# Designs tried in a protein design run: designed miniproteins, single chains, continued (3). Part 17

Each design is a single chain, and the fold is of that chain. pLDDT is the mean over its residues in the fold that is shown.

## One batch from the design tools (miniprotein)

Design m8559
Fold by ESMFold2-Fast:
Structure m8559 (fold): chain A 85 residues (1-85)
Amino acid sequence: SKEEKMNELLDKAADEIFKIRDEGVEKGLSLEEINQRIDELAEKYLKEFEKIANGDKERLASAKTWIDGFKNYALKKYKEELEKK
């Protein structure tokens, strides 16, 4: 149950982070604006992970690592897309 909730929330976080990237490419937003939007979203999800983890430090650390990975990948891909246009 807890693991299922964490995984579902990670999937949602990935989807929303990548959606911000895609919308940013379409709208021609600056890298700084996309970075801010992704950081705000990541902080929101980290708070939700803290609630679900309920003191499970290893599970929370794992979720944070995944979120950081999604952020870094989205920003890398955003920069690549801007260079193509």
Scores: mean pLDDT 82

Design m8560
Fold by ESMFold2-Fast:
Structure m8560 (fold): chain A 74 residues (1-74)
Amino acid sequence: DNVEAARAYLERSEAEWEAFKKKAEENTTPEEQKKLYEAAEFQRELARRIIEDPDVDMKELEEEARKKEKELKE
């Protein structure tokens, strides 16, 4: 379910954070790294919202994620 998936995402995100940062550092500019970190933190925030409200509208969260991705590309 959504809550279990969100918890699994947060646990994996924390466990893989050092590897993620290392790859970002090796393959992107500092400006790109900042955007990647902001995107990762936004995804964690969405996961926390799903955990806090299991009945949240997933389409609404997906739309917010899309808008955030567009902002970060600017």
Scores: mean pLDDT 76

Design m8561
Fold by ESMFold2-Fast:
Structure m8561 (fold): chain A 95 residues (1-95)
Amino acid sequence: SETFLQILREKVKKLAKELGIEIDVDALTPEEISRLLTILSAVIYLKKKNINPEKVDEIIKLLQEAAKHIPTNREKARELIDKAMELLKEIFKEK
């Protein structure tokens, strides 16, 4: 439902703000909301635990750049979010 999606958009906004990222959450699709909830939650966890700070910083920079493109260039935003997800997967594959 739209009400449930709005709750998830607000959660994305809150998590992004913890990382210093401002996102136009009203422009996000359900797929993008789900993907960002996963990435933002994981990045916040890694940052608080000081796990792989270099890659975490790179992910945050990719998400910051993606956020700038959300209202004007959706394809570029998607590309940057996908790169952030790839780096996140790399961190969790390391022993």
Scores: mean pLDDT 84

Design m8562
Fold by ESMFold2-Fast:
Structure m8562 (fold): chain A 113 residues (1-113)
Amino acid sequence: SEREKLQEALEHVQKGIESLRKGDSQSALEHARKAADLLGELLGVERKPLNVPQIVGAILRALGALIGGEPTLQDAFDAVQAAVSILEQDPSDLKLALIALEYAKQALEALLA
């Protein structure tokens, strides 16, 4: 079901956050990829590498949606895809990847409420 896939994506986002807090960028990337693939399946889209302006845009849109109290599945997907792109391009940028995954977590928690 959609709810089961959202719960599985949330579990992977949570594990990705835990990995980043431990400095494990490789495990964080694996979990972020799994979350992006699950959310992409629900949206009927494939994950794509984002450039820096696209990463910034995705993070700011996710933050705006969270402040507005109405995050969408697209916002959660975009935030996770940003985290994947950050970790693939600069695995040392743990803080920015963590921000992206924390916004994705909050969006997924709102969708499951």
Scores: mean pLDDT 90

Design m8563
Fold by ESMFold2-Fast:
Structure m8563 (fold): chain A 79 residues (1-79)
Amino acid sequence: SRLMAEEELLQSSVEDANTRIKALREDMESRVKDAVTEAQKERIVKKAKEELRKMRALMGSNIYNMIQRIEAAKKTKED
C-alpha cells in the first residue's frame, strides 16, 4: 500500500543516513592518521564536525517531512 511504501522509505532513509555518517567518520579517522601536525588534525576534525552537523540537519529535515506525510496519509486516508 501507499502508506506501507512511505514507511519503508522512511526506514531506508534512516539506514542511508547512518551509512553516510559512518562513512564520514571513517574518512575523518583516515585523514587524522595521515596528518603530520596537531593543527592539521584540528582542521580535519572541525571540518568533519561541520559536515556531520549539516548532514544530521538535512537528514533530520527529510525524515521529519516523511513522518509528516505518513501522518497526513493516516488522517486523510480513504481506506
Scores: mean pLDDT 76

Design m8564
Fold by ESMFold2-Fast:
Structure m8564 (fold): chain A 87 residues (1-87)
Amino acid sequence: SWEEHVRAAVEHILNAVRSVFNGDLKSAQEHVTEAEKHLEEAEKAGAPEEMVRKLRAGIYEAKGLLYKGQGDYKKAEQYFKKAKELE
């Protein structure tokens, strides 16, 4: 069901953020990738548009934090802006 993919995407977003704060950028990158896969599957399975939008915003925020952790402040700001535009 799309609900299972939404739950998995949320769990991976949270784990990506925690991994960035712990300095584990490799783990953070892996969790971002898994969150993106689950978002795609949720959308294909008919998840509501507002939920897909919120998950995409969360993924963009996690990517922003990941790039900031890597010292790529320009890409970090670009992803934070994308997240803000989605609310």
Scores: mean pLDDT 91

Design m8565
Fold by ESMFold2-Fast:
Structure m8565 (fold): chain A 86 residues (1-86)
Amino acid sequence: GKELALKYGEEGLKDAEIGLELVEEYKNPKNSKELARWIAGRLLAIGGAFLGKLAVELGTKNGDKKAVELGKKAIELAEKAGVKVK
């Protein structure tokens, strides 16, 4: 059980690293919104507080309300699992 969550966490960290590289490369608002949405979508599947916070920050910066909502839901799921988000 816990090992699967750890493996998904490691994949989430790799996805976050790729996401950070894409943020540096994709400075255009449209590309940044697409990235924020992609991050938020993966977070609903993986349930990551760190990526949820990142999706909210990127979604807010790029005006993507759907990415912000998905990121908030991921954070809520992580908090219900006992993860502190601050």
Scores: mean pLDDT 58

Design m8566
Fold by ESMFold2-Fast:
Structure m8566 (fold): chain A 71 residues (1-71)
Amino acid sequence: MSVDEALAELEKLVADSPEAREHIKQAREAYEKGDVETAAYHLAQAAGLSPDKEAAIKAALRATNALFRES
C-alpha cells in the first residue's frame, strides 16, 4: 500500500473530526517535504481522535510503515 492510499484510508476513518483531518493534512504536507518524523507524529494524533480507535490506529501504522519504507 502506498503512502497516499494509507492516508486516504485514515481520512475516511476520521472524516467526522475536523481536528483529525487537519492532522492528516499536516502529515501529508510534512511527507511531501521529506519530514518523516513530523508526518508520523500527525498520523498518531489523527488516529487518537477517531471514534473507531482500533481501525484508525491500524491505518495510521500502515501509513507510517509505508512512509518510512518510501523515504
Scores: mean pLDDT 78

Design m8567
Fold by ESMFold2-Fast:
Structure m8567 (fold): chain A 73 residues (1-73)
Amino acid sequence: SKVEQARQLVEEGEKLLKRGKEMLKSAKTIEEIQKGIGTVLRGIGLIFQGYLLAQQAGDQELAEEARKKMGLT
């Protein structure tokens, strides 16, 4: 369903966002920093796609969860 697809995107995006942040904490080279930033942006992108699908499905709770995970207040 659209709701299940939205949740999977939010969960995958959150995992990538956390991984990217971890990569940035341990980064020692410019290449490692660039890879970490790219992973963070990829994670945010997936959460945003999940947010859009949640809104289309009328799942306001999941849409709000996605907004919070992206750091939107």
Scores: mean pLDDT 87

Design m8568
Fold by ESMFold2-Fast:
Structure m8568 (fold): chain A 72 residues (1-72)
Amino acid sequence: VEELAEKAFQAAKEATQKGVEAAKRSTLATSATGEALRGIGDGLNVILETARKHGEAGREAARLALEKLKKE
């Protein structure tokens, strides 16, 4: 469970960071907002798929990954 949570957290963190970095490079507020939201959405989708695919262990791993993302 903890290893699965760590993998989901790392994947979600990477997706979110890519969106944030793209947003920082944008000169348009609308584009920056879109990039940040896309990254966050991608990160959340990774966590959701982890919960969906691995049953009880996946749900617990997704919960732990979300808590880790809240701290970042």
Scores: mean pLDDT 70

Design m8569
Fold by ESMFold2-Fast:
Structure m8569 (fold): chain A 97 residues (1-97)
Amino acid sequence: MLVERLVEEFLAAPLPEEAKNAVRAFAEGNLEEYQENLSKLPEELKPLVLELGQELAIIEMAEEMIKKNINVESAKKILEESEERARELLKELVEKA
């Protein structure tokens, strides 16, 4: 799945451990651990990791729409746009880390 692939790419990137832990916790649906790790991040990285979490949630929603055959063309466009944004966020996180 695209979310799993993006999470693996983020976990393999040279990021602070707290950023990796936040992304992993979000992917596992552990919002408590996500918030805890987010709070430990440098102020510059907090909005980037927060936006990444939002993009991952949008991708999960779009993948679910495709699986259920609901608005598939719109869902595919959302997936493409959110994947591009997630990759931009990864690049910016790596540059600021």
Scores: mean pLDDT 82

Design m8570
Fold by ESMFold2-Fast:
Structure m8570 (fold): chain A 91 residues (1-91)
Amino acid sequence: MEAYRKAIEALRNGEEPKSEEEKEAVEELEKELARLEEEARAEAEKLGLDMEALDEVLAIRREGIKQGLSAAELEARAAGVGEILAEQLAK
């Protein structure tokens, strides 16, 4: 959770965040996601569901309901800085 939240903050810093309201909305979204995930895991464990499958579904859900952020965009931006640095070092 913390690592994921920090990644979103790094992404926003790279994109020059527009307002404090936008930052607060992202933080509220992350808190709501964490709560829903905890409830889902507790229910799944009681029902004897496959916890590995649940983890994959929860990861997709987090990416899907973020405001304007997709899984591909978040991963690309987080890896993009490393890729650009590697390219510059190679040249």
Scores: mean pLDDT 53

Design m8571
Fold by ESMFold2-Fast:
Structure m8571 (fold): chain A 96 residues (1-96)
Amino acid sequence: AKNVPRLEELAKSGSFVSPIAQAILNAYKHKDDPSKWAAYVSAAALLAVALQIEEPPLSERQKELLREIAKKALTAGLDGDKLIEETTPLLEELAA
């Protein structure tokens, strides 16, 4: 839908959020395969956790955004449109 092109842009940007954006995009593309979906949303959540422990430390707002991205990815429940709509604005704010 409308947010897919923006998520593709974030995945190709080479920014620190690109691996998370790519994992979410891969989950969306595999929404009809529960095992691939589970693998990609888990990857996005693990990448979000890993970024919170990197040095120099992220701001409290960036950590809040990463926690929310992980939560939204894990709770989307095979709903690809919900996954994209809920995570893309958080990734855009994180990338700014």
Scores: mean pLDDT 81

Design m8572
Fold by ESMFold2-Fast:
Structure m8572 (fold): chain A 87 residues (1-87)
Amino acid sequence: MEFDPETLEPKEEFKKELEELVKKKEEEYKKLAEEDEEKAKEFMEEFLITEQSKLIELLLKANPPEEQKEAIDKALATIEAAKKARE
């Protein structure tokens, strides 16, 4: 419950970067969804596919080791769903 400031700071920085990245893409998604929901979905799928490596790297750095597997598994499942939707 109480955090180690030294070990928390790097993770918190990467959490902020991940949150900012997701927030920017969510804002772009919402704007597109107001005009065309299908294009908005394609935009998010493209983002997940093209930024796969960066997203996984940020998830690894942002999460404690025990939570990293679940975060990665969720991200990979979302990316695979996006890839299947484009095939």
Scores: mean pLDDT 67

Design m8573
Fold by ESMFold2-Fast:
Structure m8573 (fold): chain A 99 residues (1-99)
Amino acid sequence: MAKAEVEAPKVVRRGEPLTLKGKVIVEGADYGSIVVHTPDGTPIAAAGANPGEEVERTVLVDAPPGTYKVVATGGKNAWQAASAALADSVEIAGEVEVR
């Protein structure tokens, strides 16, 4: 199971910067990520690092209005960890509302 300390804004407007900050610890994973995705698992933003390392990434979000999930993921590489559907380990860390 992934353990995460994640900070994400509760609300962001389309086209505005979304900053993802935190630390992901996943036992047995080579890579950790913080991913914002639709309820069906489509990633719209991601920030990744080595497990246990603090990350901070700012991305411009051009996604439809709605509530998106913030999850902590772990995988064998950056590609696998960037998707909740592909990751070896997933833990919900919060939600962000796009307006």
Scores: mean pLDDT 69

Design m8574
Fold by ESMFold2-Fast:
Structure m8574 (fold): chain A 73 residues (1-73)
Amino acid sequence: MSVEELRKENLELVDEYAKKLNVPESVKEELKELIEKLPDDELLPTLNMLKLFTEERVPAEVILKLLKELLKK
C-alpha cells in the first residue's frame, strides 16, 4: 500500500469514526489536520489504532491527545 493510500484510508476512517460516535465537525476537522501532518512511518500504526478505537468507541479527546504527542516527537 502506498503512503498516499494509507493517508487517504486514515482520513476516511476518521469520517467513519466521527459518524459512528457523533463527533462534532470541529473535532473531526482537527483529527484530519493532525493525520495530514503525521510522518509516513506513523500512518500504518495510526490506521490500526483508529480501527481499534472506532470498534472500542474510544473518545475523540484521547485520540487527539495521542496524535498531538506523536507530532511533538
Scores: mean pLDDT 82

Design m8575
Fold by ESMFold2-Fast:
Structure m8575 (fold): chain A 60 residues (1-60)
Amino acid sequence: MSEEELRALALDLLRKNASREDLETIPAEKLAQVLESLTPGSDFARALRAVRAAREELLA
């Protein structure tokens, strides 16, 4: 799975499951762990980068 695909999936998951306040308070590591569990072909570091990028876009 590419970083672009991981970022798109992270954006979709965060839009469905997290408010703006949740995005500011929930640790990125917890969100990355969820993303990794849904994408067994990714590693944690890639999932964490995708979550951080998606989170920044949603908070901007």
Scores: mean pLDDT 77

Design m8576
Fold by ESMFold2-Fast:
Structure m8576 (fold): chain A 90 residues (1-90)
Amino acid sequence: DEIKKKAEEARKKYEDANAEHQRLSTELDRVEAEGQKAIDEAEKNDPEKATELRKQLLDEVGKLRSARDDAIVTANKLKEEADKLEKEYE
């Protein structure tokens, strides 16, 4: 009853966290691809702009990777909690 609801809520929290880390992974892939394309184009016409874009991409990718890693840790923790509650529910 109460344990079942708690297990269902914990599973939903895990699913939401899993969706968030997947969203961040997709965003990271997009940012890396688009950023590299922009750098490659800038290198042909404006090497100074290309250098600035590389710095911006490195910083942005670093932040997204950290956010993604944190989201994975959060999702894994929530999955463990959901699994434990589901076992208690039997």
Scores: mean pLDDT 85

Design m8577
Fold by ESMFold2-Fast:
Structure m8577 (fold): chain A 72 residues (1-72)
Amino acid sequence: ALSMEQIDKLMQDFSEALKAADYNAAIKILETLLQQDSPWAPFLGKELVEYLKQNNREDLAEEVEQLMAAHA
């Protein structure tokens, strides 16, 4: 299980990756959370998909949706 400090850091790193338009870094953070069976992973995945669609990155949004489905 992830500590609150680790979750806070991952959320900060996730936010910074999105601000830098480093979508691959954001996807890797999500993948790490999914591999650790984090209860926050589906929530972050949904937010990432929404963000990518709003930024015209439908290709990456589909990749994230497939990644989440593989871990469901």
Scores: mean pLDDT 79

Design m8578
Fold by ESMFold2-Fast:
Structure m8578 (fold): chain A 109 residues (1-109)
Amino acid sequence: MFQKARDKILELRQELDAAIGLTDKVSAEKSGELRKMRDQAEEWRKEAVKLHKEALKNPKYIEKTREFLENVEKEAEGMQKKVREITAEAQDIIATRAASELAAVAEAL
């Protein structure tokens, strides 16, 4: 459970960083939204680490930690889907701009 949630947050964080890199070139609005999502993922990571450490030291926190990690895993999967949608939109914008620029160069020659 703990490792699965942590791995999911790490995967999400990597996808967020990649998506931010793409969107910084095409949309300040999309890039801003992704940065807020990255901040949320970092908060989940910090709380997950904190609760996991508390559960290791005191059995009374095990159930609370499990419930939090299960909820974070579901929330992270939802955010990951949204990040992938934003990434696809950004890639389409980049491809369209590249095609338009190539066409303009061909007409200028």
Scores: mean pLDDT 82

Design m8579
Fold by ESMFold2-Fast:
Structure m8579 (fold): chain A 85 residues (1-85)
Amino acid sequence: SETLRLVARHELSERLGLSPELADKVLEGIQQGKLKVKAIGDGNEYPADLELTSVKTGKKYVIRKDDTPEEREKKVREALKDAGI
């Protein structure tokens, strides 16, 4: 449902510390099977340590809870680009 998608986008935005726009693109990539997201370390804390994998290239991007907002955005944008999103 569209409402569930918006809720998932909000949760992903908070968990990754990303803008809603970038969170929506990550969610789109997951739903299209182009991007995989895996929690690493303590997944119960926000922001969480996460691994993004481009299905197209197999390349992995690790987003750490201690990354700056700029570092998180850069890693996510690179993962999205590699995934063809």
Scores: mean pLDDT 76

Design m8580
Fold by ESMFold2-Fast:
Structure m8580 (fold): chain A 97 residues (1-97)
Amino acid sequence: MEEEELFEKLVEAMREALNTKDTQKILELAEKNEELAKKVEELIKKLGVEEVEKKLYEVAKRLGDELLLRMMEALKTGDRELAEKVMEELGVELPAA
């Protein structure tokens, strides 16, 4: 798989997971994306975490997914409040911590 295609598929998979309110569907999406996750892990080993994060950000920006970009920033900075706001905008209820 080409690197650009891999990052685009990962961004799409993340968006599908964020839009899913059904635990069973989330599990099915995770199972379908196991190969994709392994390829991302190999890229992290090859390029390093920082380069992989930059490429994912560029792909998400190119696809125009502003909510996914905000979620990625929240995850990168550990900003739980920002992550919760993005999830709320997507209509996903977070379970009690």
Scores: mean pLDDT 62

Design m8581
Fold by ESMFold2-Fast:
Structure m8581 (fold): chain A 76 residues (1-76)
Amino acid sequence: KKEEAKKTILSAASQMKDGESVPLDIARVAKNLGVSPATVSEVVRELEKKGLIKYEDGILTVVDQEAIRKELKKLE
């Protein structure tokens, strides 16, 4: 389930370029995937720690698009 949240976020981010931003509603993503908002928040935090994304005020910004695509392929 945590892997499903990770795949969803990485898949969306893989369509974006470095520095590109998109609104991300953690509660809505959690509801759509049938997981807790805490699970989605944990995934976002892990991706930020890896330097893949930045998440501030409901906005997700891609930091390293190449690394995001590589990480997503590991989960496919």
Scores: mean pLDDT 81

Design m8582
Fold by ESMFold2-Fast:
Structure m8582 (fold): chain A 73 residues (1-73)
Amino acid sequence: NEKIYELLKKLLTAVENRDPEGLRKIAEEAEKLGYPFLASIARTAAEAVENPEKYKEILEQIRDFLKKLLENY
C-alpha cells in the first residue's frame, strides 16, 4: 500500500533528522489514515528526540526497525 510506504519514509526521515515537530505531525497523519501503531512509534520517537540522554537507544531501535520495514517493501 503506497500510503503506508510514504508514511514510513516520512517517519524514517523525521527520526534521522531528529525532528520532534515533524514526528508529531506524522503521528497525526498516521492516526487519520488508520495506522495507530505507526502513530504510536512516531510519538515515542518524538519523546526520544526531546530527551536524548534517556532515550537514545530507543530512537536508534526505531530507526533500524523503520529501515528494515522499508527494505522489505
Scores: mean pLDDT 82

Design m8583
Fold by ESMFold2-Fast:
Structure m8583 (fold): chain A 70 residues (1-70)
Amino acid sequence: LEEAKAELARELRRLGEKMGLTPEQIDQIKAAALKHFKTEEAVREAIEDVRRALEQLDAGKPPLVVFYAD
């Protein structure tokens, strides 16, 4: 569980850096995401969503940026 949260935080940082966000903005996004995901399954789904967004951004498509803020 803690390892999965660390991987999610790392992928969110990568996405934020590619989008030109500051470390502070990335930290806010990570904090929001980690508060929403309390199970390993939810964290894994979030990691897949972030990876898909990164792939879309790299392919020149508009990134599917779902901020985990609702």
Scores: mean pLDDT 67

Design m8584
Fold by ESMFold2-Fast:
Structure m8584 (fold): chain A 81 residues (1-81)
Amino acid sequence: SEEELKKKAEKVEKIGEAMIKAAKEAEGGENAKKIEEAIKKIVEAVRKGDLEKALKIAEELAEKENDLGAAAGARLISEIS
């Protein structure tokens, strides 16, 4: 339902905000920006109900980033699935 999608989007957004904050505190410059942009795209895809697109972006984040980005991607994959 739309209500379930909104609830899922809110939870993904809250997790994403925590990950963005961690990235800004632990990572500098390019890595923090890449993580932030990827998370924003994931949240937008979930809000639009495109769970396949959200999952693909989260998987790409998990594969291409080897530290905080990979952890963020893995956590978001678990939440979206």
Scores: mean pLDDT 75

Design m8585
Fold by ESMFold2-Fast:
Structure m8585 (fold): chain A 77 residues (1-77)
Amino acid sequence: MRQELQESIDAGVDEIEVAVMKQYADKITDEDLAAMASKNKDFVLQRFTRVREKLKRDPSADPAVVERVDEQIELIS
């Protein structure tokens, strides 16, 4: 489990997940985050953290999307 989570982080958030966050970061409610985190907090937190890292490295990413993902990570953690 711990090794599988680490491999998922390293193998990466799929390009699709980054694209989804670019479009929908502002549409994911705090209630949606709480529901996802209640099932697997560590997995959700790690996934959002990797999306944030990819967004920060992507020159086409909107800074407002990065800021929203940071807020979502804080809410989960």
Scores: mean pLDDT 65

Design m8586
Fold by ESMFold2-Fast:
Structure m8586 (fold): chain A 58 residues (1-58)
Amino acid sequence: SLSLQQIIDRVVELVSTMSREQAEAALRDFGDWMDRENVPKEEKEKALKRLEEVVKSL
């Protein structure tokens, strides 16, 4: 199984290869997943910040 950090790193890598529209959808879905899994707020905010920066660079 993957650790949370490994999952986040993989999602960031995948999002960086997507179109902006696909990346925005993936970011929303990942945010929802983190909420369902009760991911700590600090880790959630770090992950979303990284993903938002990637999406903005697309």
Scores: mean pLDDT 79

Design m8587
Fold by ESMFold2-Fast:
Structure m8587 (fold): chain A 78 residues (1-78)
Amino acid sequence: ENIEKVKEKAEELVELTKEALEELEARGEISREEAEAGIEYVKKLAEAAIKEAEKDPEKTLKQLEEALEAAKAAIAAA
């Protein structure tokens, strides 16, 4: 069930980004407004990815997995 996997990965990406941005805000590295903007941006990307999954779920799943790996790397480096 590729669409369900896309939803799972999209949710993981949003949650990972939220936790990371909230931690950066708590540390004083970014503003609250910057954290909120980043979270909203990723939520919109996740929603778009879920819609694209209706056309090509396998490609969308791969793109989300790549994005999740990139997000984890960026968060670890930040």
Scores: mean pLDDT 76

Design m8588
Fold by ESMFold2-Fast:
Structure m8588 (fold): chain A 71 residues (1-71)
Amino acid sequence: SKEELRELLEEALRRSTHPAARRYAREALGLVDNLSDEAAENAVKAVRQALTEDGRGQAAILGAVARSGRE
């Protein structure tokens, strides 16, 4: 759900110290309402994966989620 996605992105923003990961998490939070239900479910899976990564891996995944919300 979009609510679950928002909560996971807020968790990523709280836990991440990587500047790019934090920037992409904030960007993705602003774009949640622009996602289709299918895109939101895919983003939930991606953000759950990002929460198991650190640094650059987290930034790469969150960057992809943010790009998805823009297109």
Scores: mean pLDDT 80

Design m8589
Fold by ESMFold2-Fast:
Structure m8589 (fold): chain A 64 residues (1-64)
Amino acid sequence: AKKVVEEILKKLEEAIRNKVSRKEFLKVAAEANEALVNDPSMTVEQTEEVQAAMARAAAAVDAA
């Protein structure tokens, strides 16, 4: 769970930093959601952290 969360957060941060297109960001977000759903050991706090990061990344990409 921790490693999966760290990997998701890293990919979302890289998407913001690299100012990827909305299409590319949606692909990253879909992969993050798939990883989140497929890890039943993920805590509520970890799920909330990933969701908050996705929302922040989406806002940043839309602003670009």
Scores: mean pLDDT 75

Design m8590
Fold by ESMFold2-Fast:
Structure m8590 (fold): chain A 72 residues (1-72)
Amino acid sequence: SEKRDAYLEKAIEAIRAGDKDAALQYVRDWMAAALEEGEPVKTVVARSQAIRDAIAAGDKDRALAILEESRE
């Protein structure tokens, strides 16, 4: 969980800083770590895709909302 949570926090920080490329990379790293830790594939992949789509659209508020939801 430490590795997963670290990437999640880095993704949140990157979005807040406006670093779109770093945010996309950290979301991918978070997805990989979550899958490695045995989290449900369908949920993790769908959430990762939704965050990446929001980042690509420039919807910072939506991306942050989904990331905060995943922070649990």
Scores: mean pLDDT 84

Design m8591
Fold by ESMFold2-Fast:
Structure m8591 (fold): chain A 72 residues (1-72)
Amino acid sequence: EKDLALHDIIAEAARKIVAGMSREEVIEFVKKLAEKYGIEMTDEEIEKLVDRITKMVEQGRADGAAVRAARA
């Protein structure tokens, strides 16, 4: 169950990154979600996770197609 929650956090973070949320905002978002799901993560782990998700998004997972209403 907690493993599935972590996967959901990763998916949500990826969506926020695609939507143009700043790195700092995504880090705070992941921190809050991890706390809500009862997952203990260090600040370093959250930072590395966000960076890794950003790279995956840029390298070819659901490019611009994930944005619902594209705005500049």
Scores: mean pLDDT 71

Design m8592
Fold by ESMFold2-Fast:
Parts: C-alpha cells; sequence; structure tokens
Structure m8592 (fold): chain A 85 residues (1-85)
C-alpha cells in the first residue's frame, strides 16, 4: 500500500475543502492503529505520525485561507441543493 507523496498532499492542500484535511487526519489515525496491530516496522509508524502532524498544520493553514473556506462553502451548498431536490 503506497502512502500519498508530498506532491499529492500539496495538490490536495491547494484544491481541497477543509473537510478533506479533517478526513485525511482521521484516515491516517485509523491506518496508524491498523499498522500497529499488523506489527509493521517502527520507521513506517513514525512516518505516518509525521504525516498526521503535517496534515494538522495544513488544516490550521486551510482554516485561515479564504480559498479553502470558499471551496468548503461551495461543497456544503451543493450538498444542501442536492438534499432539497
Amino acid sequence: MEFPTDEQLEKLAENAPIETFEFSIELYKRALEVLKQRGVPEEEIKKLEDMINKAKEMLDKAKTNPRNQELSERVREEERRAAAA
């Protein structure tokens, strides 16, 4: 299973609603628990912990970025319109 590259994470950060960062953090936390149960090397566990920390920093930046806020509002508006239809 290949983890997302830094390039893929940067592209997601630029073009993602705030909810995407929250989802990624939850996904990484769940993956960390599964990997610990499977007995993978500690080096891989540390890499995933570093990715969780990076995602948290990206989330904090996205919350202050008008572009990411606008994307989140657009997604929520489309979901509301779909629910009303």
Scores: mean pLDDT 72

Design m8593
Fold by ESMFold2-Fast:
Order: sequence, then structure tokens, then C-alpha cells
Structure m8593 (fold): chain A 67 residues (1-67)
Amino acid sequence: PIRESYEEEKRRYEELGKKVDDMRKLTEIAKKDPSKYGEMKEKYEELKEEKERTRRSVELLGRALEE
């Protein structure tokens, strides 16, 4: 079961990485519109935090698999 959890979290991490990259690009475009920039920046920060949280989960599960 640990290997399955690791694969699921790794997949989630990869998907979050793509979402972070997409939101970064949207935030850069939104810099030209102050009303949109604030909203996009907030969503970008939320996605970065979720990605980092998932990265830690992947690391912990990876270490458990090495045991």
C-alpha cells in the first residue's frame, strides 16, 4: 500500500507542478491588469503551498519505501 500511496502522491505532485506553471504564466499576463493581478497572485501562492505540502508527502513516502 505504501508504494501505491507514493505513486498517487507523485502523480498529484506532477499535476500540481503543471498547475503552478500555468498560474505563474497567467499571473505574469495579469500584471498588466491590476484588478486581475491580485486574484491571480493569491491563487498562485495557494498552489505553490499545496505543491510544497505534496512534495513533503512524496519525500516521506519515498523514504518509507527505502526501508
Scores: mean pLDDT 80

